# Designed miniproteins, single chains, continued (2), part 27

Each design is a single chain, and the fold is of that chain. pLDDT is the mean over its residues in the fold that is shown.

## One batch from the design tools (miniprotein)

Design m4910
Fold by ESMFold2-Fast:
Structure m4910 (fold): chain A 76 residues (1-76)
Amino acid sequence: SMEELIEYLESLGIHINEELREDVLKLPDTPSNRAGLVSNALTEHGIELDEEDWKRIMQAKNLEEIKALIEELLSR
């Protein structure tokens, strides 16, 4: 769910502002919306996603794969 993804990002020390949280929680849990959340959150934290990173998030089959990708992005 989008809520679980937000909680995971915050558990890593990534600040999710209240406006982004409210906007995202209104959206259905789709690959595109998950990629958009991750991109916005990481960009505000100073980490830019490239086209390949975006594609990998879109292709993730479950939340655990997305979490692994976020960990990889944070290690850059």
Scores: mean pLDDT 80

Design m4911
Fold by ESMFold2-Fast:
Structure m4911 (fold): chain A 135 residues (1-135)
Amino acid sequence: LQKQLDNAKAALSKDPDNVVALSTLARSSGKLGDKKTLEEAIKRLEKVLEKDPDNVIALEALGYGYNKLGEYEKAVEYYEKALRLEPDNARALLVLGESYKNLGKFEKAKEYYQKAAEIGQGEVKQQAQQNLQQL
């Protein structure tokens, strides 16, 4: 995890708009509970979207980051935008369901978990099915 974070920071020193490295920075800092680094990654990802508004990697990373900060409404907005571009993204459907559940919108959560289970494979499908049973 720390090695992934360090590698992402090194890549960003060479290319500050490297969206894959920014996504790794957001995910790694989110997992580590490093709120300061996560907030920095979010600001830089928002700058990427100003130049490339349909960048799915940036949209998913922003959705993930806002979800980790407990800003579920913003997380929903970014994941819905990502799904308009990639409707069969089973992982985005799963996380959108989790965000709606955290907002207390259980009917919407169920809808997205069902879609994730239908389209998804392996771990994503299993997690979506489990989440449906717990609603």
Scores: mean pLDDT 84

Design m4912
Fold by ESMFold2-Fast:
Structure m4912 (fold): chain A 93 residues (1-93)
Amino acid sequence: SEMEKLLAEFNEVLKQAREAIKNKDIAGLEEKLGELGAILTRLGEVADKETLKEALKELKEVLEEALKVLPEDSPLYKIAKALLESIEFELKS
């Protein structure tokens, strides 16, 4: 199904994002976070609420890991922090 395909792509890109964090590859992390956002937008169209919440929880964990390695004065840090706050708000709803 489209949902299963998008979930597989999401999980692959999450793994790549975590590898970028491990390698302190800021440019690679920025690219992968953009790809995750695009996949989440499509998942929001086809996935049930519970599946979408699980995807958001996984992205939250990656964003928390990213904030530990990114410079606090960087544009990507500010973007990641804003995304994390938005996800935390959505998960409380």
Scores: mean pLDDT 86

Design m4913
Fold by ESMFold2-Fast:
Structure m4913 (fold): chain A 63 residues (1-63)
Amino acid sequence: SEEEIKKRILELIRTTKDPSAVPPLIALSLDFTGDMLDARTKEERKEILERTKKRIDELEKKL
């Protein structure tokens, strides 16, 4: 869900020991919020959720 994605991003920001990881995580949070505001259909919203989840997984693997 949208709340779970935002919580996961915030948790990664709070727990990361690599300060260089923080700006990309903040950017991801802002992109996600903007994409959700731009979404015109429920299907687009679902796609944004899935895309953001994949980006979180990629960033987490690099931490």
Scores: mean pLDDT 82

Design m4914
Fold by ESMFold2-Fast:
Structure m4914 (fold): chain A 80 residues (1-80)
Amino acid sequence: SELEELRKRLEEPANLAEIQQLEAEIQAQVAANAATFDMADLREIHREVLRWLMEKLGLTAEHLRAERAYALADLLEELE
């Protein structure tokens, strides 16, 4: 699926510019799937991607906010 392809992309070495690009792509793919999912499922997909970014890249909400990835930073803070 397109969401699984996005998750595979996250396995590559990433920098903060790439994270901002991935945030935009995640938002677009979540919106594209809204007709087939309820909103709780879409939020859970975002949380799983953020958990993976935290684990793989060692990112914090402060790192994401510094790079203006505010949607991802807010979701990461909700996970705490």
Scores: mean pLDDT 58

Design m4915
Fold by ESMFold2-Fast:
Structure m4915 (fold): chain A 74 residues (1-74)
Amino acid sequence: SREEFIERAVEILRKHGLSDEQIEKARELMEKSKSYEEALLLILRHLIEEGVPEEKRVAIAKELTEVVREELEK
C-alpha cells in the first residue's frame, strides 16, 4: 500500500541519519507522487539537493528500490 511504502521509506531515511525536516519533505514528495517510481526519483533528487553524501545516497537508493520492487509485486 501507499502508506506502507511511505512508512518503510521513512524508516530507511531515519536509519541513514536524515533529519526530521528532511524526512518530512521526503514524506510530502511521496504523498504527492503519482507512482512508486516517481516517488523514488523525487526522493533521490531531494537527497542530492540536501547535500547527502554519495555513498549514503547509493545505500538509500538501493534500499528504496527494493521497497518499490516489493510493493509492485503485490
Scores: mean pLDDT 84

Design m4916
Fold by ESMFold2-Fast:
Structure m4916 (fold): chain A 97 residues (1-97)
Amino acid sequence: SDLPPLVSFDREQLLAIAKASEEAAKALGRELYEHTPLKYIDLENLTPEQEFWLALLARLVGRETLEIVYEVLKKSDDPELKEIAKKIEAMLRYARR
C-alpha cells in the first residue's frame, strides 16, 4: 500500500504559530485541513488507512500544538472550524496509540 506523500512539519515552528494568537491557531487549523489528507477523512466511516493517517499526522504535528489548535477551534461559532476541531480531536485520540 502506497501512502500519500508525507508532509514535513517543523514542530517548533507549528507550536510557535499556535501560541502566537487565536487567529494564528485558526489559520494553522485551516492549513492542516487543506494541506494534509485530514479533509478526506470521514470520522463516521473511518477506515484503517484513515486511522493510520490520523496517527501519523498527530505524530508529525505534535500533541501540544494540536491541543492548542483544538481548544481555539472548538470555541468558534464557525461551522467549518468546528468540523476541523472534530478531526483534530480524532488526531489527538489516535496519537495515544
Scores: mean pLDDT 79

Design m4917
Fold by ESMFold2-Fast:
Structure m4917 (fold): chain A 63 residues (1-63)
Amino acid sequence: AEAAIEARWRELLAATRDGLALLGERSDEEVEALVRAGARQAIAGKRAQGLPVAPELEAIAAR
């Protein structure tokens, strides 16, 4: 479980940084904050609609 969470965290950091590359350089702290904010927003949306939330997504939002 922890290894899967770490792999997903690294994947999201890389994808977020790549997606923002054309908008200028971002610090690691900024990229991490964006990943956490995105995860929290996704969880809020799923809960509002009564959809299940994956434990890995909750773990990412809690980092």
Scores: mean pLDDT 77

Design m4918
Fold by ESMFold2-Fast:
Structure m4918 (fold): chain A 90 residues (1-90)
Amino acid sequence: MEKLSDEEFLELARRSAEAALELGKEALRKGDFETAEKIVETMEEDARYLRENAEKIAEELGVSKETVLEAARIFEEAARELRKLLEEAK
């Protein structure tokens, strides 16, 4: 089993956060505030998990701790953007 590179891990994080953000924006466009809120909460939980378990995740995946923390920031920024849009749409 090959270990993920730092670059591959960050690319996966960016793609996941982007997909979640677009799904949340689509939910808001349809007036589905409940789904949009759940998407924000899930991204916030993912970011917290990455921060709290950064050393363990880095060791298990063979990436740097700094890379895991950067992935957490990516999810935090996406969650913040969607939360702002959710608050503006209400």
Scores: mean pLDDT 85

Design m4919
Fold by ESMFold2-Fast:
Structure m4919 (fold): chain A 93 residues (1-93)
Amino acid sequence: SFEEKLEELAREAREKAPEMTSQEEKEAFVREMTLKAIEIAYKEGRERLLAELEEALANDPSELLRRAIEALRRGDAEGFLELRREIAREEAA
């Protein structure tokens, strides 16, 4: 889970930090740990959105929603947005 990944990263940071002796090593380590934390948070947000969309698809199957989920999975933000706009137009009609 998100919490487990962050706790594991925090444990790794605590164990490895005392081994850093130079300022360059310390700065590189902080940068690495920060980027890992950002990636964990980013992936969690995307996974939550995907789960919500897949639940919506299970409740009301739609070709447009399925295509939107596929666009999001491949990282096609523009394609995802266009498909979401098409879904909104159909819901408004």
Scores: mean pLDDT 74

Design m4920
Fold by ESMFold2-Fast:
Structure m4920 (fold): chain A 121 residues (1-121)
Amino acid sequence: SEEIKKLIELLKKALENAEQFVETIKSRYSKEELKVIAKSMVTYLANISGLTEEELKDAKNNPGALKRFIETFLKVTKNFDISDEELVLQLIIILSYITNKDPFNVEEVKEVIELAIKALS
């Protein structure tokens, strides 16, 4: 879809600016707050996409499940007035939780963004 193509381009731009995203996340949230927020969103999105936590934890070996999860995220967020930057930031937080990566670590955030690009491509 055109929305998926746009998201891929936003994620590619985010990969080049990963340090800025990490600093924004650090400025807004504690690690404890992020875990609560991300767990809540992941639980909700997994439920409505028909995915299990196990399928999402194995996202690197199950790109189809990850793609369906991200598409569900886009569908849910479409009804909210969210900026492109905020959309990508929230997706980084959610996917970091799923992949057990640290959203305060630039290298791990880059891995998460690359995984999302591969799943959507």
Scores: mean pLDDT 86

Design m4921
Fold by ESMFold2-Fast:
Structure m4921 (fold): chain A 67 residues (1-67)
Amino acid sequence: ATVTVTLEASPEDVGYANRAAYEIGRAAAELPGVTVKVEIKVTDKKMTEEEFQQKRDEALAAIRAAA
């Protein structure tokens, strides 16, 4: 199965988005039969660290469901 995760971040929040993408990719690498593509789009969208953590958790749940 292939799961695509898209994260949007402002230039100031790219660090949070990169950390979330890294954690998603690392967790997905442990799952056989699942291919994960993580995309980060730089936009004017400003989000909190907590919002990125929520998006990461949602993505991990979707990846686990696809495994």
Scores: mean pLDDT 76

Design m4922
Fold by ESMFold2-Fast:
Structure m4922 (fold): chain A 66 residues (1-66)
Amino acid sequence: HIKASEEQAKEIEKEINERLKKEGLDDVEVKASVEDGVLKIEVRGKTSEGIHKGMEIAGEVAKKFA
């Protein structure tokens, strides 16, 4: 679990969605939030492949802030 502030979660969400757009993953959306100081990331997509790639990108971006 990665500890984050609400401001960090917002930045993480923005960075992930910008990367998804650049990779052509328009069918994938990411939401980042904080519960009890812990970063929560939700990945939604129309395909399993898109969701899997979205999760990889989300993990890479989130680790930069940990």
Scores: mean pLDDT 77

Design m4923
Fold by ESMFold2-Fast:
Structure m4923 (fold): chain A 105 residues (1-105)
Amino acid sequence: SKEEKIEKIKEEMKKLVRETTEKILSVIKDPAVAERVKEITERLLEAIDNLTEALLNGDDLKASIYQLRIVGLFEELKLLVPEMREEIDEMAKKISEKIKEMLSL
């Protein structure tokens, strides 16, 4: 079903965020930066859940808001850990592709 496909894509996006966060945390020396990365990651996972719910409900306005929030959180993360910019951009690209896949369902 469409709902099962959306749920699968959601879990794939959340896995990408978790795996990229583990890589980021492995290179951070400052504990305060590590805590901020964890906070941004939790907000990313929440925004993905909220985006998916908005799409399932046909709420185009909420879906647009959460897409912009996800983009803003990637930019915030790149400013916080510029040494991981390439990995963050690769994650952002893959998540953008998965969002487009959900929108085509």
Scores: mean pLDDT 90

Design m4924
Fold by ESMFold2-Fast:
Order: sequence, then structure tokens, then C-alpha cells
Structure m4924 (fold): chain A 94 residues (1-94)
Amino acid sequence: LSVLASNPVTGVSGETNGLRLEHLAHLPDRVEVLAEKDGVYKAISTPHAAAAPPTKIGIGSSKEKALEMNKKAIATYDKSVVMTEDNVVTFLTA
């Protein structure tokens, strides 16, 4: 996502492929983004480097629920999903 690279600081929002994106954090090893479409919230933790650990995903009907699920996935299901930048956008739109 080009929006992820353009602002490494939390608080920036944008739109790509019809999604409303909000940067939550730009950390040394990953980028955290919240996306919303039609009342569905998806929180993504995406590795900075291409060969890094799998993307962590949280899905919910609210911003808070999606963030909770994302944090739980990071803590409990840390290797279940692998996605490229392109696939992250596809997943967020699905």
C-alpha cells in the first residue's frame, strides 16, 4: 500500500481501492493499519521486510473489535497468514 510508505506516523488516513485506511503505527519491524469498508473493520500488522513474518490480521464489526482480534492473532496465531502488499489490499476489500 503506497499510503503505508508515505507517512510512517500514526494519525494519517487515506483511501485505496475503496478502503478507508488509518495508520496506527509505523514500527521498525512492521506497519499497523486499520481499514474500514461498509462497517467492517480490518486491522493489519504487515512486516516491513518482504521475507519477514506473516501478516497479522484482525476482523470485526467495530474498530475496537478488529484491533483486539489483531492483537490476539499476533500473540496466539502468529504464523497462520502470509500475504504480500498486493494480497493485503485484496484481503481488506474482501
Scores: mean pLDDT 46

Design m4925
Fold by ESMFold2-Fast:
Structure m4925 (fold): chain A 90 residues (1-90)
Amino acid sequence: SVEEKLKEILEEAKEKLEKAKSGKEILEIMAELHDKIMELYYETKDKKVEEVLKLFNEGASEANEKLMEGKVEEAKEIALKTIDEALEFI
């Protein structure tokens, strides 16, 4: 199902993000996750995917602000919280 595929994408990103040790790794993981969610939305036009994409964009924006300030750990916490909120939504 779309929900199962979305969950798989989010869970994989969460595991990678938990292991991330730098701002660069966090940015790369977030960019890959965005691309995968966008591709799934483009293919399905599913409303849950659209809502997760919106939630992700808001969280990614906040995480990016922290990375620009050099606050790598805070950025990681925001990104992880965003993924957890997306997982709870689906």
Scores: mean pLDDT 88

Design m4926
Fold by ESMFold2-Fast:
Structure m4926 (fold): chain A 78 residues (1-78)
Amino acid sequence: SEEVREMIREALREAGLEPTEEAIEAVELELRARRLPPTRENIRALVERIAAELEALRAAPPSLAREIALALFESMIG
């Protein structure tokens, strides 16, 4: 729903991520995959986890695998 999409957009911005259509869709799909109801709490927790995983990837030593992972992850979540 538009309400759920707006909650995802807000959570992405709060986490410092760009609220792209691809990022919003990725969060919606992940909520469905994990069978989480699309509440503000669940959306925020999931987005915070995604942001933390992205920062961990950025902090990892440089490698071709890391660069590929970052490019794919940033493409999916902005």
Scores: mean pLDDT 77

Design m4927
Fold by ESMFold2-Fast:
Structure m4927 (fold): chain A 95 residues (1-95)
Amino acid sequence: DEGFKQAEEFALEFLEKVKNDPSLLEKLLEEAEEALREAGVDEETREEILELFRKAVEHILKAAEAIKKKDYETAKEHLEKAGELIRKAAEIYEK
């Protein structure tokens, strides 16, 4: 319950930041790509990790929209999918 509330607050805050700066997602992905390149991650692995992060962010934004509509079941599903995608990206990075 507490973990879900914290994820809900994060998703809503992130959606507001994206609404105020529509280029935020692309900036975050560019910064992540540069960090992965600096860490010596190869191009194919970088592309895979960045795709997973992009999908995770899309799910976070969909969760926030669902929360605003009081559709908490859909919001929970999207937050769980985002978490799985982030975990998968971490596992790929730790190879």
Scores: mean pLDDT 82

Design m4928
Fold by ESMFold2-Fast:
Structure m4928 (fold): chain A 64 residues (1-64)
Amino acid sequence: AEEAIRRGGEALAAAVAAGDAAASRTAGWQVSKVTGLSLEEGARLAGEAGGVDPERAAAMARAP
């Protein structure tokens, strides 16, 4: 679980740097799937791991 969260955080940080909402959502979804949390909660956890603001990560995960 910790390894998947770390990888999700790295992917989210890269997506945020690129302004890629879809990639941000994918990173959150991967963490959500591993942890059983919601997409938004998975995105927050990935944000914490990747050094991205967790609430910003959750907001990007909700974007289409």
Scores: mean pLDDT 77

Design m4929
Fold by ESMFold2-Fast:
Structure m4929 (fold): chain A 91 residues (1-91)
Amino acid sequence: SGEERQERLLERYRELGLAAGVPEEASELERAVVGASAYNLVADEYKKAGKSVSPEELLEETRERAETDEEFRERAWELAERVLKEAEELE
């Protein structure tokens, strides 16, 4: 179902947030937003390059970059901070 796919994607985003250095004591929302931000940065690079890539390949590349690339982690965190602030203003 669509709900099962959405929940699996959210779980993968939370895993990416941990790979990007979000501490275990942080909220599930914070982990998911950092992970989603990292994923969106990689997805945007592929889109700009005119390359087609599967969601699974994007998730794996995002995980590897989150674990190995400090500048990438910094960009993901900066994007996540903006998203979280915008979400707070909408509440």
Scores: mean pLDDT 82

Design m4930
Fold by ESMFold2-Fast:
Structure m4930 (fold): chain A 64 residues (1-64)
Amino acid sequence: SLDELIEELSKLTGWSREKILKAAKGAATLIQELGEAVALQMLEREFGSREAAELVLRMGKLLL
């Protein structure tokens, strides 16, 4: 599941595994501090992509 999300996000964005894992860890922190809805809005704004933000958010939730 985590590796599948990494592959999907890599295909969508061209990001390295290292960059994706850093983004996922950042998302886990945002979810814990601000909640899932606010974390998603912030990630979408940062990445400029709702699809990328949703994948990163799902990975962040798996790391919690």
Scores: mean pLDDT 87

Design m4931
Fold by ESMFold2-Fast:
Structure m4931 (fold): chain A 76 residues (1-76)
Amino acid sequence: SMDEKADELLNEYLQEQLSKIKDPRLAERYKKSWEIFKKLPRETQAALLENYAKLYEMVHGEPAPEILQQLIETLK
């Protein structure tokens, strides 16, 4: 189902982000924040990630990573 795909992509995105965090304390804080994020309504999750993707593009001058874009579309 689309909900199962969303959960899979959410987990894949979390693992990708965690792999980039070198500080164990920051990794633990990120995991806790992610658990809170996962409790939010799907529409809210999509809106927050879409906002982040737009900010990413403005800051870096390039599109947000493909996995983030796929996740946003799946959550909608």
Scores: mean pLDDT 82

Design m4932
Fold by ESMFold2-Fast:
Structure m4932 (fold): chain A 64 residues (1-64)
Amino acid sequence: EAAKTATAAPGQAGSIVRSASGQTGATAELADGNTRAIKTTVNADGTVTVETTTTAGTGTVTLT
């Protein structure tokens, strides 16, 4: 299986983002104490699901 990785960057400075080169995402802590978590999953049909969670809310998007 081929692992797909999405590049993830928070919108604020002072953040640290690390993404696994496989299917698992990254968690970032921002300078204002906010947290953003990005989870990337590669589906069996080759689509990629990206789920973003912040302290302000949660969003999900699926990529092909």
Scores: mean pLDDT 45

Design m4933
Fold by ESMFold2-Fast:
Structure m4933 (fold): chain A 71 residues (1-71)
Amino acid sequence: MEVIELSAEEYEALLAALSPEQRARLAEAQRRLDAIGSDPSLSDEQKRARAAEIFAEVHRLTREVVERLRA
């Protein structure tokens, strides 16, 4: 009901629950998003499609961690 603001402390706790490989994947996803946003050769449609795939991967990763912490 109320919006939850993710603090830096909560983000660090999430990262601590991730494996080094999973953290590397998040860092790689961020680099890819930055590269996509900065690439003038890509169309808006291509940028949205690629960003959506990256967000889906990140969402899956964070969902697994949340499930692991709760159950």
Scores: mean pLDDT 70

Design m4934
Fold by ESMFold2-Fast:
Structure m4934 (fold): chain A 98 residues (1-98)
Amino acid sequence: AMDSVEFDVEVAEALVLIHGAVTVNDLRRRVEKELGPELAEEIARAASDKMGEVIDKNREKMRQAAEEGKIHEFTLELKKEVDDAIERTVREAVEAAR
């Protein structure tokens, strides 16, 4: 059913975005203590942009997973991919600032 697939994809995207935003905010607070608030906000913005890129790249795979009834499993995998991308972006930016 097309309506069900589109709904499942929209919910999965929202859940991944919420998850990633929490990860970014947690890392932003940690970076702020080491590098100050201005650099922490710049790094958080870069990490949020990278999260958006990961979600956009996986949009068609989310649709396929929803059609196969595997959207829940794929959402968990995508949350992990987003966390890894956020952590890499923050790590690289912190090293560049040192």
Scores: mean pLDDT 85

Design m4935
Fold by ESMFold2-Fast:
Structure m4935 (fold): chain A 83 residues (1-83)
Amino acid sequence: GKKAAAEAALKTAEILKKKNKNITVSEALDLFRKEARKLGASEDDINEVQNLALDILGVDPGALVTSNDAADALEEAAKKLLK
């Protein structure tokens, strides 16, 4: 359910904050998808988190962002998903 996708987003955010480097949005979302599938999140919930994170970042998937900015977007997406 939505909880699994939210937990994956929060876990991915922790991993990204530890990296402290520039990353593409696509690379951050690939890591999120991998973690979400391990936790048994549905593809619909995964897509909802991805769309929310992209809206929060306001950039294309190919754009370079800081790993911390990607982490913050995933944390905010998780909070919005659980509403």
Scores: mean pLDDT 85

Design m4936
Fold by ESMFold2-Fast:
Structure m4936 (fold): chain A 61 residues (1-61)
Amino acid sequence: SALAEEVKRRLREEAERPVPDERLEDIVAVAFGLRDALKLPDSMLYPLARMFFDTEVRFAD
């Protein structure tokens, strides 16, 4: 979806170094799953994805 690609693009721009696209896809999928499960607005997709992305980046060091 266009929304998923936009979230991936924003996360990629926030990365200090290249992140595998498959990892970004996993993070976006989790954020979409939580949005659907908790009935959150689309505006929460990026904040949710960013939370998981920040956790992933910190643990990758």
Scores: mean pLDDT 74

Design m4937
Fold by ESMFold2-Fast:
Parts: C-alpha cells; sequence; structure tokens
Structure m4937 (fold): chain A 90 residues (1-90)
C-alpha cells in the first residue's frame, strides 16, 4: 500500500469517527473526536513518511492494548485512558 493510499483510507476513517461522534455523548464522543484528530495526523505523516506513520500507529495500538488489559472490567476508565493515549499521539 502506498503512503497516499493509506492516507486516503485514514482520512475516510477520520470522517467516519467524526460522524460517529454525532451519535455519542460524554467520554465516548470525546474519544471518537480524539481518534479522528489522530487519524488525520497519521494520514499527513503517511504521505511524508510511511514507515514513521506505521511505527506511530503500532506504538499507539500497543499503548491502547495495555490500557484495555489494565481495565478489563471498567470500560469507562478504559475509554478515558485510551482518549489520553490518542491525544498524546497527536
Amino acid sequence: MSGEELAEKLLEAAREQEELARQLEGIEREAALAGARFLRKLAELARKDLEKALALAEETLRRIQAVVEAHPDDEEEAIREITRVVEEAV
């Protein structure tokens, strides 16, 4: 996949997250909007340096997995922590 092709898919995913945020409230809406901002940043990076974009995506996913594992029975806290991780990556 080229950096441009990946960027186009990431921008589409960002628009889907922005649309999803319209149906959500509170922390879930904040998470969707943070995700959209991250995807837009990742798309710009993919056009300039695909390898760095993939590395950032992998690192962010690892951090998200660690949060989910730390909060298996607390979805609300997991969402808050995931939002922080994503905001830090922007």
Scores: mean pLDDT 84

Design m4938
Fold by ESMFold2-Fast:
Structure m4938 (fold): chain A 73 residues (1-73)
Amino acid sequence: MVEEIKRLLDEAAVSDPDEAVRLIERASELASKLKNPEDIEKVIEALKEAASRVTDPRTIQALRRALSVAQES
């Protein structure tokens, strides 16, 4: 699951903004199902890395929402 989430975030970084938001929302849904603290930490790191690579405001907002959800887990 962590590997799938990372793949979705990597794909989002090189996608059109509309597609990137959909990929990030899908990654966030998968991340909400994680129970292992180590896996949650890896996803948080991947979200932060993705946020550093994108410039579209909608994509950045989607990543910030996903990061908030992951940090609450």
Scores: mean pLDDT 80

Design m4939
Fold by ESMFold2-Fast:
Structure m4939 (fold): chain A 96 residues (1-96)
Amino acid sequence: KKEEVLEYIKEFEKKVEEAAKLLKEDEEEGRKKLIELEIERLSKFTHPDRERVLEGIDKALKEGYLTEEEAEKLRKAIENADEELVKLAEEIAAEE
């Protein structure tokens, strides 16, 4: 589990660097990718900053940076983060 977390962090850092490069070449696409990466990170290990992220998704959708399908996927990633956190807490409690 610990090795998987470290590997994920390394891969995530690489994705963030690639998204930052994309942001310089295409601001809309780069911004969208950065939001997607932040949702991916939060959905795996932590409770999302739900209000802030949802506001960002809604704004990007209204401004045309995201499609309706992409916005729905991001919203589902936020919901999934809560489920993974609950599962982890249950596993820790059971192993004590």
Scores: mean pLDDT 63

Design m4940
Fold by ESMFold2-Fast:
Structure m4940 (fold): chain A 91 residues (1-91)
Amino acid sequence: SSEIGRKLREIGALFDLEHAETLAESQYPALAGDLKWLLEDKLKRKEKLDEEELKLVEKALEVLSKSKSIPEEEIEYLRELFEKLLELNKK
């Protein structure tokens, strides 16, 4: 797998370890798409998002929309966004 694919799988595991384990590690574009769909589904399920949560989701979706060409340097930024989003959802 590309390093990008491995990092995207690690980010996915922060939300749902079981879901991340079912994704194909070698299929980087599909993995990025699945993470995007997770965030889009979260937006659809939550009728009322707080402003900070919405901002983080929008930023993460922007990065994931580059699924064919996400720069490696943006993967760490994506991880930071997911970690912040996860922390906000613990409350």
Scores: mean pLDDT 58

Design m4941
Fold by ESMFold2-Fast:
Structure m4941 (fold): chain A 116 residues (1-116)
Amino acid sequence: PKKLTELALELAEKALAAVDAGDLGTAQVLTLTALTSLRQAAKEAGDEEVAELVEKLGDLVLQAVLSIPDPARRAEILRLAAETVRKAAEAMLKGDYEKAKEILEKGIREIEELSS
């Protein structure tokens, strides 16, 4: 789980840099890959609740980038998703899976609000 969590953190940081550069295509790919890595890390750690929250976040991000035509709004969603993955991965690397759940739940709520 540690190597996949470290990969998710690295990919999320690269996704944030891509958002700042206006490269939303790269940001989308990196964010979704970071979510996939984080989900697998949670599964390998035996935390199904974190894995389910990461899957829900990934589904929301994918739905938003496919349905929202406004690039500024998509950039905000990708930034929030990448920041959520970065913070959750940092918590998981410290063994704080309860903090990771709180971070993921907050990120999901914020993205749902932006997607409406």
Scores: mean pLDDT 88

Design m4942
Fold by ESMFold2-Fast:
Formats: C-alpha cells, structure tokens, sequence
Structure m4942 (fold): chain A 67 residues (1-67)
C-alpha cells in the first residue's frame, strides 16, 4: 500500500493532466473530475484513470483530423 502522501501526489498529477488536456474546462467540470479522482483508493485506480484520460484525448485528436 502507498503512503497517503504518495497517493495524494498521484491524484494531483492526474488532475493536472486533466487541466493540461482541457485548458478551457469550467471550475465545475474540474471540480467534478477532482471529486471522481479523490474517490479512488489505490495507485492502480489513479493510474487507470490517467490512461483513460490519455486515450480519450488521442481519440478526440483523431476525430478532429478526420473532419
């Protein structure tokens, strides 16, 4: 099991990644995502959410290019 400090840092990194990928996100959208991430209990769950975020960004980039 990770220390609470390490888990908190991993959660912060995922939230920062969300901000970088969604710079125009509203405070409400950012808070909703932060709340979702904060409900996660393990580093594995946090890493899985970050992977999902990266996959969604890649899919959106492909859709924009194929217009």
Amino acid sequence: AESPELLARLKAEVVDDYKLLNPEASEEELQAFTNQVNKLKTAEEVIAENIKLAVKDLKNAVEKVTK
Scores: mean pLDDT 75

Design m4943
Fold by ESMFold2-Fast:
Structure m4943 (fold): chain A 76 residues (1-76)
Amino acid sequence: SSLTEEQLKEADEALVRMAISVMEHTKTPTTKDELDSDISLLDRSLELARKVGASQDLIDRLEALRKKVLDLKKSL
């Protein structure tokens, strides 16, 4: 990991960016089960982003998406 740390970080950040992009451009889920699944995915993505030292921008975007999904669930 120490020899390829930057490469691993770039790959993990790319996966997180792709997940954010897909969620931002996908149709909003309307069932509580779908929202719970999205919250679980976002929680795992946040753990990964924090572990690899992703940019604060990526972390903020994940937290904003999580709050949006949680607020939607409360309105159902």
Scores: mean pLDDT 71

